Designed miniproteins, single chains. Designs and how they scored, part 47

Each design is a single chain, and the fold is of that chain. pLDDT is the mean over its residues in the fold that is shown.

## One batch from the design tools (miniprotein)

Design m1614
Fold by ESMFold2-Fast:
Structure m1614 (fold): chain A 142 residues (1-142)
Amino acid sequence: SMKELEASKKEVEEVLEQLKQVQDEVLGSAYLSAQSGTPEKARESLARINEATDRAKEAAERGLEAIERIGKLDSKLGAELARKLAKQLGDLKKAVRDATLTIAEMSPEVRDEALAAGDKNVSTLDEQRKKLEELAKKLEER
């Protein structure tokens, strides 16, 4: 059981690190778009944010599965890690919204595309965040 707990804990740590890398990539995409101010660069940045959000969703799903395994062995630790991962997704959600708003402001030609991408990607991340918060509640009730 200690080996299973340690392996699952490591998976959650790897997921948290992947989400931080995705957040840095999203913020970097906004910075590059603001610096160039071209519609082509804005569309490239939106494509990167879309791809980064898809990777974040996959990472969050792996994190959820790892936390469910941890929660069977240690419900309190599972709940704490679920809330920590939910917070990291909340921080990423804010970064995505801020990045897409920056792109919309700097590139009026792609404004509607940027706002739509923001809404879609924020919704995707919020769905994963809610699943982790629901898991945390279930583990806290055990």
Scores: mean pLDDT 89

Design m1615
Fold by ESMFold2-Fast:
Structure m1615 (fold): chain A 77 residues (1-77)
Amino acid sequence: SSRDWSEEELIAELRAQLEAALAELKRNNAPEWLLRALEAGLAAAPDGVEAAYRAILETMARIADDESARAVLEKLK
């Protein structure tokens, strides 16, 4: 069950979630800064779940300045 997940399994699930979100955002013509934030998360995912989340949050914080960015980030939690 979910509680038995190893770090590797959590990373694999996070990557799957990020890839799905990225595909949906591309379909919806999302701005490049948002796509960049998710790609940063995917790139950092092999270093751990916390690393991936931090990469997304820091990229979003540096580039994003509107409510749409925060709404999408919550979807990736």
Scores: mean pLDDT 72

Design m1616
Fold by ESMFold2-Fast:
Structure m1616 (fold): chain A 57 residues (1-57)
Amino acid sequence: SMEEIQKLREQAREEMRLAQEYLALTAVDPERSHQLALEHAKRANELEEKAAELAGA
């Protein structure tokens, strides 16, 4: 549904926002911040792919 697609994209944007915030913290704790940024970026990509699949169906 359109609502489901919108929700997935909103979640993807939130995950990407968190990834960017953790990336900004690399100056303080580079190892931990980099790992967290990568994890959130992966989740954002997965949610966007899922939304695109639903939109394409």
Scores: mean pLDDT 83

Design m1617
Fold by ESMFold2-Fast:
Structure m1617 (fold): chain A 86 residues (1-86)
Amino acid sequence: MAQPLDPLKADPEKLREAMREAALSAGASEENAERAAEYLEKAAQSKDKEEASLYVTKAANALLSDPRVGPYDVGRAILAAAEQVS
C-alpha cells in the first residue's frame, strides 16, 4: 500500500485543488477528479491520522472508479497532490 498522506499539515482548500489537478493529469474525468478532491479536503479536516487515512483511501477509490485511470496512476496522482502542498 502507498504511504498515507499527512493531510492534517495541509490547508484543506489547497489540498483539494492540488488533488483535482493531479487527478485530471492522470486522465480522470472532471467529475471523478472533483470527487477525489472532496475526499482529500475531508482528510485535511479530519480530527486524527486514522480518519484522514480513510478519506485518502476514499479519494484513491474515486480515481479507481474511472476506467481511464489505472491503479499505478492513482498512486502517482496522490503523490503529486502531496508534492504540491509540501
Scores: mean pLDDT 76

Design m1618
Fold by ESMFold2-Fast:
Structure m1618 (fold): chain A 80 residues (1-80)
Amino acid sequence: GPVLRVTGSNGQEVEVAEGEVGTLNVTGSDATVTIENLGDAPATVVVQSETGFKVATVPAGETARVTLPGTNGPVEVKVL
C-alpha cells in the first residue's frame, strides 16, 4: 500500500501509511505540505486544516504539493 513522506514548509516531517493520519504543526498564513509517495501504489490523500481541506491523488513514486490558504495551526494528512 502507499507509504507517504509529508514535509511541512517549516521542515517538519511525518511518514503516513494507508489508513493512517499524520499531523503537522504549521503556523502563519498559507501552509504548504509536500507529499512524496514512497510506495508502489497510487495514494488518495486528504489534507485538512481548520480553514478547509484538499484532496490529492499522488501516483507511485511521485510528489505533490498542497497549499491551504489562510491556514494557521495543525494540518492533518490522511491516506485513504
Scores: mean pLDDT 78

Design m1619
Fold by ESMFold2-Fast:
Structure m1619 (fold): chain A 68 residues (1-68)
Amino acid sequence: SIEDAISDLREKFNLFLENSNEEELKELLEGIEDFIKNIKEATGDEEEREKLLKFAEELKKEVLKKLE
């Protein structure tokens, strides 16, 4: 399910976040921002789109917190 995929990806993201330097975090932030843009422009199932958008925005928030 999308929820299981999000959960697995979140765990991998947290591990990456703990082990990444500032340059890697900046690259990750750019990738997340592009992902958010693509989700907002996508068509299809709105509930799944909202779940993905929420997940991506949570990832962005965590990266920004590390870059403070």
Scores: mean pLDDT 78

Design m1620
Fold by ESMFold2-Fast:
Structure m1620 (fold): chain A 56 residues (1-56)
Amino acid sequence: MNLVEEYKRVEEMKKELEIEQKRAESAGDYVRTGELKFKAVEAQNKAYRLKKEIEE
């Protein structure tokens, strides 16, 4: 099921972005931390839309 597979892919991407964000924070790279937070929010919004479509 393509929607479920896409949702799982986006969730994995979100997790990777969150891990990278924590590493950037530990390194003191606040610019990269902000970029990764922004990308994580975009992934979260996409995952939310996919989940809503799957649940219908």
Scores: mean pLDDT 79

Design m1621
Fold by ESMFold2-Fast:
Structure m1621 (fold): chain A 56 residues (1-56)
Amino acid sequence: VTDGTNFVNIGIDYYNNGDYHNTVMVGMDTINMGVNDPTVYNNGMNIVNVGIDYMN
């Protein structure tokens, strides 16, 4: 959970700086870490979806 929280914070930082590509990449890494933790997995999916929406 601690590592998942750190990844979420990194994703938010990239998003706030307008780096949507790295936002998506961090979200994907969060999903991979959270495959057995639904909270971390869902947070990763939300980060990916937000990054994709702004890239399109």
Scores: mean pLDDT 69

Design m1622
Fold by ESMFold2-Fast:
Structure m1622 (fold): chain A 71 residues (1-71)
Amino acid sequence: MEELEKKIKGEHYANQALDAAERGDLETAAKLAEEASKYFTPSQATAIALRVVGIALDRGLEFPPIKLPEI
């Protein structure tokens, strides 16, 4: 069943992304969350991304600052 295989792969990547975030490896967590998003709906993908961000913030990790062009 194609749907079941998609769900299993998505959950596998999602779990790996959360584990990477817990280790402080945000680059790997982001890549794995992006891979998981290919197997989920947009709402499910957003939920996983927010969970990864939440773990990073709880660990005191910072994302790169947004650089604005000089006007």
Scores: mean pLDDT 69

Design m1623
Fold by ESMFold2-Fast:
Structure m1623 (fold): chain A 76 residues (1-76)
Amino acid sequence: SELERFLEIAKESLKDLVKLMKDYGFSKESIINQIKRDIELLKKRLEKEHSPDFVAEMKEGLDKLYEEIVKEIEKE
C-alpha cells in the first residue's frame, strides 16, 4: 500500500540519519531531537498534500516509528 511504502522509506531514511549522526559523535539526546524534528516536518508535509484520513493513519505510523528508533538509539 501507499501507506506501507511511505513508512518503509521514512524508516530507512531516518535509520540512515541516525547512523550518520552516531558516526559523527553526536549525543543520543541530539540524535533523538533531530529525529523528532524530522518526523514533525514529515507530518506537516503530509497535512498539506494528503487527505485528513490518510494523514491520521500516517501520523500513527510515524509515532510508532519514532518510538522504535528512540529505543534503538538508547541501546547500550
Scores: mean pLDDT 83

Design m1624
Fold by ESMFold2-Fast:
Structure m1624 (fold): chain A 62 residues (1-62)
Amino acid sequence: SQEIQEVRQQIELLEDEIATLRRMRDELEGKDPERVAQLEARIRTLEEQLENLKKKLKELEE
């Protein structure tokens, strides 16, 4: 279904964004602790959204 495909696409995009933010965090480690903390907070928020989408995907049935 279209809804299942849309949810799968959103999951993929969130996983890609989280991976990008983790790389940025790692690059800034020891250089900008305030920015690192902001990136870590953003990553946590996105990981929570990802888990919610994964739960929604699991509950979706034809």
Scores: mean pLDDT 85

Design m1625
Fold by ESMFold2-Fast:
Structure m1625 (fold): chain A 88 residues (1-88)
Amino acid sequence: MEEKMEEIRRLVEETLAALRPLFEAGAAGDKAAEVRALDLLIEGLEELLKHAGVIGKAEGLDTGYIRKAIEERIAELRARRAALEAEL
């Protein structure tokens, strides 16, 4: 369990590191770059949520806590994206 949780955390961290330049451009006022970064991050988190469900089922692990945390984060990012897109 702990090993697979560490792999999931590592994948999220690697994705966030790849997106940092786009978030920095967005912070500098490039709203289109921030929207692109949010789209990629949301897509990555949705993929991670799907994998967490598959892993939980295959291994008999309760992944509910992690799935909930990911779903809440996706909701926050979608709200931010919608607000930014309205300003484009």
Scores: mean pLDDT 72

Design m1626
Fold by ESMFold2-Fast:
Structure m1626 (fold): chain A 61 residues (1-61)
Amino acid sequence: SSLSKLLSLLSSELSSTNRVLEGADNFNKDLEDERQNNLLNSLLDNLIKSQMALLSALLSS
């Protein structure tokens, strides 16, 4: 086959590989950020609910 065909195929393979690598990197980063954010939000929600329950009990007594 001609050199131009080989270069075209190589360029396509490189673009595909780059997309996969970016996807993997973004996925891992987003997954870690999401995990951290969800953990913090859960802890904060539990803390707020606990504080609200205590405040409600104190105000009702």
Scores: mean pLDDT 74

Design m1627
Fold by ESMFold2-Fast:
Structure m1627 (fold): chain A 56 residues (1-56)
Amino acid sequence: LSREEALAILERFLVRERYRFRSRAELKTVADALFPDVEFSEEDYRRLFERVNARL
């Protein structure tokens, strides 16, 4: 599974489940738990946090 595929799956999952994050650190913990073998950048976490929170 590529980093790009993991990001797309993670975003869809979090938006669909209406998961709410209080911080990017919380998002990173969830992302690392779901995709422990995928390395996300700080920019990936920032974008994902913004996109997920904008949908909730």
Scores: mean pLDDT 73

Design m1628
Fold by ESMFold2-Fast:
Structure m1628 (fold): chain A 85 residues (1-85)
Amino acid sequence: SSNIKNVISRLKSLMEVYNLSENQKKILEDAIEKLKKATSLEEAILILEETIKELEKLNADEDIINELKSEISRLKDALELKEEF
């Protein structure tokens, strides 16, 4: 899915732009591997929601959390368009 590939690209960009701890980098790397195996937008949304919870436990930068929430919102919009048409 183009939507899932765009999310993967965005997560890779976040790892390059932000000064992440090794534990935070591992969470994003694990999320990318799960997203590569995701077969639906709903599965991708669940992966990102779980990723946010794990990053929040590690007190990750609020800007990173907001970027991930933005990606979830984009995927939810794409999912709603498929259900309406």
Scores: mean pLDDT 84

Design m1629
Fold by ESMFold2-Fast:
Structure m1629 (fold): chain A 68 residues (1-68)
Amino acid sequence: LSAEEIGELVKELVEKRGYSISDELAVKIGELILAGRGDHAGALLILEAGIPAEEASEIVKEVEEKLK
């Protein structure tokens, strides 16, 4: 999976929870998850997209589980 494909999944999960992120941010989150930096990805969802910490953590974990 590419960072773009993971970013698309992140964006879908964010939108299902009633939030929105840019395509650029979604790809960056995908890159961090691919690099094994899920904690950093979660922090960016909180800081850049205003997503609550609990929901950001759930999104990252769900993406990581789907990549296995």
Scores: mean pLDDT 84

Design m1630
Fold by ESMFold2-Fast:
Structure m1630 (fold): chain A 68 residues (1-68)
Amino acid sequence: SEAELEERLVELIGRWVDIEDRLTPEESRELSRLVTEAVQRLVDGDLEGARRLLERAGRLIDEAERRL
């Protein structure tokens, strides 16, 4: 649902903020791109597109958190 995706987005942004200063420039650019595209998909009502982008963003954050 849209509400579930919005909740996931908020959670991902919180996790991103917590590690932002420790990310590489490449990780920061990719996260920014994925999150921006996910927001655009949510606004457009493309819930499946948004979900896939948030899943990719989540994986990047998971990998970065394991490294940190």
Scores: mean pLDDT 85

Design m1631
Fold by ESMFold2-Fast:
Structure m1631 (fold): chain A 95 residues (1-95)
Amino acid sequence: DLKKEVQKLVIQGVGYAIAGIGAILDGNKDEAIEYAKRLVEISKQLEELAEKAKKEGDEELAKEALESAKQTKKLAYKILLNAGLSEEEAKKIVS
């Protein structure tokens, strides 16, 4: 069930975002960067599931997965900036 796979990745992404923000609050920059990288991996997996959904004719699920991927990538970028990376360094990681 492709929809359940998308939902599981979204929930996992929320967990990594919370952990990354927690690491920033604790001053643990290295840990925050690792969670941001995990969010980038989740974003790529959501983009892959969106392509699969589109091929299966599920346009609604494809759109949902792509929107979730974009939001996850934005969260990763914000975490990287708050961890002290430059905009250039953060963009390279999320690209």
Scores: mean pLDDT 90

Design m1632
Fold by ESMFold2-Fast:
Structure m1632 (fold): chain A 57 residues (1-57)
Amino acid sequence: ATAAQHAQRFADADAIAEKRLPEYRALVERLKAEHGTTAGRGVPAGNFMTKEEADAL
């Protein structure tokens, strides 16, 4: 392996780690949106999950 290959490996690992935080936030936002549709009628229910309830997830 060369120094360039090692640098690329570390860059890949850093990119994956950085991606995990945005994906986690995206998951939380998706859960909020999905919770709002659980009424089965597609009625917007974003207020059904309070900030405190969302923080508990």
Scores: mean pLDDT 59

Design m1633
Fold by ESMFold2-Fast:
Structure m1633 (fold): chain A 66 residues (1-66)
Amino acid sequence: SMEIERLVEEAKEAVRRGDSKRALQIIAELVNLGASAEQLREIKEVAVEAGDSLTATAADEAISLL
């Protein structure tokens, strides 16, 4: 889905900006839209690199619930 792909990129950009609140909102939306574990792992990887432990943990938890 192009919408899911757009949201994944938006979440990565939010993480890079330090906007953890927006990143968390997008992760919740992605789960509801049926995003894959691979797509959520992309967000987790960016969050780990940025030092955003909250977003990294949220993405990891979302993956575990798929």
Scores: mean pLDDT 89

Design m1634
Fold by ESMFold2-Fast:
Structure m1634 (fold): chain A 118 residues (1-118)
Amino acid sequence: MELTDSDEDIERLVKEFEAALDQLAAVSPETREAGIEAIREAVRKGLPGEHIATLVSLATAGASVEAIRAAYEQMLAGKTPAEVLEAASKASKDPKTQETLRLGAEAVRRVDEARAAA
């Protein structure tokens, strides 16, 4: 085990996130694994903290593997946080999760529009 400082920091953050997910009994093993993998990759690729926060929120909310992957693909494509949440919503099979993510995308869009107008 020869980790550089950067690799050590990434693994520390991932372990802290794993511990947080372990407290959420409602999160499926598949969602947990997909969320951890997406966050590890996002941190290693240097994605903005807002995208990492979105992946954390999706995993802790019990979003499907497909929703997490759709969000991550939009992040890699340089899409806005609102577009990322909208893609996750469309990939979600659970109506409650789909509605929650759609409302989240709308809220983020309104905040972005308000900030652009100020």
Scores: mean pLDDT 72

Design m1635
Fold by ESMFold2-Fast:
Structure m1635 (fold): chain A 70 residues (1-70)
Amino acid sequence: SPEEEVRREIRRLVERAEDLSLTQLKAGAHDLLEFARERGASPEVIAGLEEAYNAKTKEEQIEALRRAAE
């Protein structure tokens, strides 16, 4: 399902998050946001990824990505 595919890709990004800069995480979140929109993911998942993309700190970015994966 689109939800399962998007959540899997979010989890992959979260697994690498500690080794990535905020800029790299924002780029990853943007790519996932586009992917989620193309796959027709739920408004809840899209909103979570938008929150992640707009996060100002690495900690907030990772937390938002973890919530979007749930």
Scores: mean pLDDT 82

Design m1636
Fold by ESMFold2-Fast:
Structure m1636 (fold): chain A 62 residues (1-62)
Amino acid sequence: MDAWEAVQILVEEGGLSLEKAIEIVQKIMASGGDLNKAVEILVKEAGLSRKKATEIARKMLE
């Protein structure tokens, strides 16, 4: 997956700032792209609900 595309998804669908979206994408990539870890990062770091975090994580990592 393109890291810039993942940043755009977080900004447009997650409502995050560009700076925060970049930080979160870097953390998700550092985790090895595991779906469960991506969901936990999105919940903790972005303040997203678990359902919304799962939806976004699937779009990024599918």
Scores: mean pLDDT 78

Design m1637
Fold by ESMFold2-Fast:
Structure m1637 (fold): chain A 88 residues (1-88)
Amino acid sequence: SYAEALRKLLEEAILEEAQRNGEKLTPEQLEKRLQEAENELERVTGMSLGEYAKKLIEKLKKGLPYLKETDPEAAKKAEELLKRLEKL
């Protein structure tokens, strides 16, 4: 699902930040931080994680042709993100 794909991206971001801070997270600590990030995203956007992921996919698809012309490197990153959001 779109929610699972976005949750996986959040998990990776949390783990990278923890590693930069010298933290080793237990599975329970990771789950808590994921839940907090999900709740904050829903609070800020007013959308569920799945609804937000769907909107993000739509924006990336619509913006991609323009991005390819103005910033090819950003376009490649957007294509990789889109691929990850569409695949489990």
Scores: mean pLDDT 77

Design m1638
Fold by ESMFold2-Fast:
Structure m1638 (fold): chain A 66 residues (1-66)
Amino acid sequence: DWLATLTPEQLAEVKEAGERAEKVAAQGVATRDEQSGEKLPEERVEEIKEKARRAGEEDALRRIKA
């Protein structure tokens, strides 16, 4: 388990990175919707946010390990 090998500080960093990525993705969707004049379905927005959160966490994990 990747999380079991992290210090408390590193674990917090990973979670914060995921939360930040999710917020950035949400802002990106809002910008895209404003530019296109059409809103994405909520289902798609949640998928984008979830994928971004996970990607942010994975990216932080790679940085910590490297």
Scores: mean pLDDT 76

Design m1639
Fold by ESMFold2-Fast:
Structure m1639 (fold): chain A 73 residues (1-73)
Amino acid sequence: FRVIVGSAAVAYIEYAKKKGLLSDEQIKEIEELAREAGVDPLTVLAQAVAESDNEEEALAAAKKAIEEFKKYT
């Protein structure tokens, strides 16, 4: 139920980029998917990073988070 927001979300994204968990291309894809669903892209990106160990899993985690948020919007 707790959502990663604000500076915590930014820290997660920067950590992921530094560790190679998320590329600029992956960030773009996740950002586009979040916007289409009406969800804050930063929140989706942070949750994707928290739930995954690599780029492929990050994209899958982002899609899952967007689907959950769509149910509540």
Scores: mean pLDDT 68

Design m1640
Fold by ESMFold2-Fast:
Structure m1640 (fold): chain A 110 residues (1-110)
Amino acid sequence: GPSTQLAQQASQQTDPAEALRLLRQAIDLARDTGDEQGFFAVIDAAVSLTDPRAALEALRALLDAIEKDPTTPDSVFEKLVKASLQLPPELVLEGVGLALRAIGLLLDRE
């Protein structure tokens, strides 16, 4: 879908700022359309970015977008947790923090 296409375009960008802008657009579109596969594509694109800080910012933006949406599938939170824990060593504390936040939100839903 359109969210997946934007996420794929983001993964092909050499400019991390442009990649992040495309991912934010993909997040908004996936949220507005309830596109689970679009969210998965955003997560996959984020972790494929060469700039680890841009990857972290994209994952954080995704969590911010879905944190209060009860209709977002649990699978999106689970994939985001896994991705956050795969960030490089220099971002491990920030990645763990993001994963714990996502887990807390997932547990609050049930």
Scores: mean pLDDT 87

Design m1641
Fold by ESMFold2-Fast:
Structure m1641 (fold): chain A 125 residues (1-125)
Amino acid sequence: MEDEERRREEERRATRQVAGGMALTADVLGNFVDSALAASKEEMTKEMGGIYDYAQYRMDSLVARARRLSPDFTKTVRDMATTINQSAKAARDAAENGTEEEARAALQTLKQTLNQVRDEALRIQ
């Protein structure tokens, strides 16, 4: 391959790895949310604390990796990260301060958000 094709393939591979990491993280978080939804309200509240912390950690990592690629891709990953972090915060806050019904509704909304971001990330690959 020519040097230009090698560079493009390397960038494409790195972009697929970050997008794949986002999709995988969304799927893993979705599985944690499913487990929390099957639990008591007390356990759901505890699990949402961990889910929120893990989401923030993973989103920060994925955004940092995207920053090494392109500004446009960095914006896309940052927008996905913001969407997940905001939804996870809302679910955590509802689990801590809301009724069981409000908490479960917020976790279901988070699950839908995670599925949407996963599908968006998979389209980049």
Scores: mean pLDDT 88

Design m1642
Fold by ESMFold2-Fast:
Structure m1642 (fold): chain A 85 residues (1-85)
Amino acid sequence: SWEGTLTVSATSSSGETLTATAVARASPDRAGRGRGSSTSPTTGETLTVYLELGPDGEIVAAGGSIQNSKSSQAATITRLEVRRL
């Protein structure tokens, strides 16, 4: 079995830094999926993060984005860790 942790950050339209973390667990018979989000209390903008691991611990998908009224922007990956359980 495998556990992955993905942390992303993005800057809100007000200059606030948002951080969100996803945790995914995969087993030999099952892919793992994790999601996370955080919301700016000042702007209402939402940062989302997604992580998917294959049954062997392979990273299938990893990323995040922040949504606001003007744009959708990719978040910066600040940490990505996969470990065997």
Scores: mean pLDDT 83

Design m1643
Fold by ESMFold2-Fast:
Structure m1643 (fold): chain A 102 residues (1-102)
Amino acid sequence: SLTKYQTSVVNEMEGISRAHIEDLKRRGVSPEDLQAEERMLQAAIASVKKVLQENITDMKEAEKRMRDILRQQVPDAPESLIERAVDGAMSLLALYKNIENA
């Protein structure tokens, strides 16, 4: 199961995802495009949850695993977007761990 810190990271990602979808709605994006975007964000969050549940604590191994999962889930995504997603998730995880229990 996820630790309380890992759960906080996931909750933050879900919040960011919801805010992004609401922004797209305000811009008048079509229902079909909104659904596609929601599916992609859900897949990314599920991939992060899987990496966290596997209890990968080594930063390099976590980055490698998350990159592999995201490439498999979203093969057409640019490498730069995958790297930004990985870096953001790892930064949040490190921050929460340092605040609550070093």
Scores: mean pLDDT 72

Design m1644
Fold by ESMFold2-Fast:
Structure m1644 (fold): chain A 96 residues (1-96)
Amino acid sequence: ELEALREKLKAISARVDSADAPTRLDLLIEGAALTRKGLRILAERYIKEKRLPLPAEEFRKRFDALLAREEAELVAWFEETAGPDAAAALAARLAA
């Protein structure tokens, strides 16, 4: 649920300020995954309410392509800055 995701994101934000570097990385990975899940829920709500100018199938196709591209770029950046294990953890969370 979107509201449950918002509460989880608030909890992550509260913890990130006091976290050490490795814990902060784990929190950022979780936050990224929850944010992507929230965006997909919002997109489906707009489709259901017919608030989009595009047909639902075309919108889903474009939205999925956009998210896949941005997720790949984010994972690549994590690999360069935090190493392959951190990148693999992010990729696994984004796929879940």
Scores: mean pLDDT 76

Design m1645
Fold by ESMFold2-Fast:
Structure m1645 (fold): chain A 66 residues (1-66)
Amino acid sequence: MSEHAKKVLDELLDHILKEGVTPEREALLDEAFAILRKLASPEEQPEVDELEAEYRARIEAAKAAK
């Protein structure tokens, strides 16, 4: 996966965690990963899957902390 794409996703996650987890922000993250997965090569798919799982775990932890 490109370093630029990862940086954009990291910034989006940081924004969601700092500003608050909302359904609208979760939907933006889900859409970003859906687009990335469609554009990613077969060699990049495992990296995208691992990153999505990590981000989902952090979002769920933040929601549980409410």
Scores: mean pLDDT 78

Design m1646
Fold by ESMFold2-Fast:
Structure m1646 (fold): chain A 69 residues (1-69)
Amino acid sequence: SAAAEKAALLAKAEENLAKAKEYLARAEQVIRDSKDLPEEQARELRSKYFGEAARNEAEAATNLGKAAR
């Protein structure tokens, strides 16, 4: 049903937002702990986690847009 499809899309959006928040927290932790990591490793981890957060935010926006239709 359309209601079930909408509910599934909203659930996916919530999951994506939760993952984005988790990845952002991990990226911030790498920044705080950067002095204790090799610089190249710290840069790679920051880039990866910020990238994953942005990707999950984009997916959430897409799923919310689909649910609104």
Scores: mean pLDDT 86

Design m1647
Fold by ESMFold2-Fast:
Structure m1647 (fold): chain A 98 residues (1-98)
Amino acid sequence: SDEAVRAALLTQVENMILVLELLVELYPDDELLRRLLELEKEIAEAIENDAPWAEILELVERSIALIEERVRRYPDDELLRGLLETARWMAAQVRALL
């Protein structure tokens, strides 16, 4: 159901925010991680405010692009690879609803 998918997506984005808050604390000079954290917070707000799926998808795809840039710079970062997998899963869930 739409409501169940929104709840699942919100849970995953909240988990991503927790991980990114930890990463920003560990790497305070990493502007890319800070931008990614703000974008994930925008995704959470869009989900909570029942934004259209197309808008949520655009935000998630933007987050994927930022994570992919960071993974290219630091390919051994397993935590960031985990975030990329989660973001790709979220995009797939949203696309299935369009």
Scores: mean pLDDT 88

Design m1648
Fold by ESMFold2-Fast:
Structure m1648 (fold): chain A 70 residues (1-70)
Amino acid sequence: SRAVSLLTATAINMVGTEVGAKISLKDAELSYRSTELSADATIAVSEDKELQELAERYRERAREILEAAK
């Protein structure tokens, strides 16, 4: 499923944001942007409300990690 693949990418990018935050703010920002884009894509192509909500939670988690790193 395209939506499941995008959600998986969103989860990986969210973890990348956490790892990036430990290394540099620039790496965290790049990973966060990737999380945002893949989450938006998951929401746009998914008819599954649960997948949409999960994508939004990953985006929100990544945002919190990025803001804490600033």
Scores: mean pLDDT 86

Design m1649
Fold by ESMFold2-Fast:
Structure m1649 (fold): chain A 100 residues (1-100)
Amino acid sequence: SEMEEFRERLIKLAEDSTISAVVVYKETGDEIILRMIVFGTFQDLFAVASARFDPEEVRRLMEEVAKAALKIGVEKIPDIADEIKFTIEMARRTILRRIA
């Protein structure tokens, strides 16, 4: 379905953005860059999803985005797994509070 295809594209965008964020963090040691990229990505995906899906579908999508981002980030750079987990969990919680 168009909904499933669109959902999969948003998840892939989150994965690609997370890879970029963790690589930059590994190279620079800058936690602010990691947080800004992850939070910015989650906010943008939430805005795009909210334009197309109902609140419950947005909630499920954001949960899937968080799980996919966490998995790919930790797989890409396991050395910073705790920083990745903390940043993604905070971004997820912040966005989910905005869902009706």
Scores: mean pLDDT 85

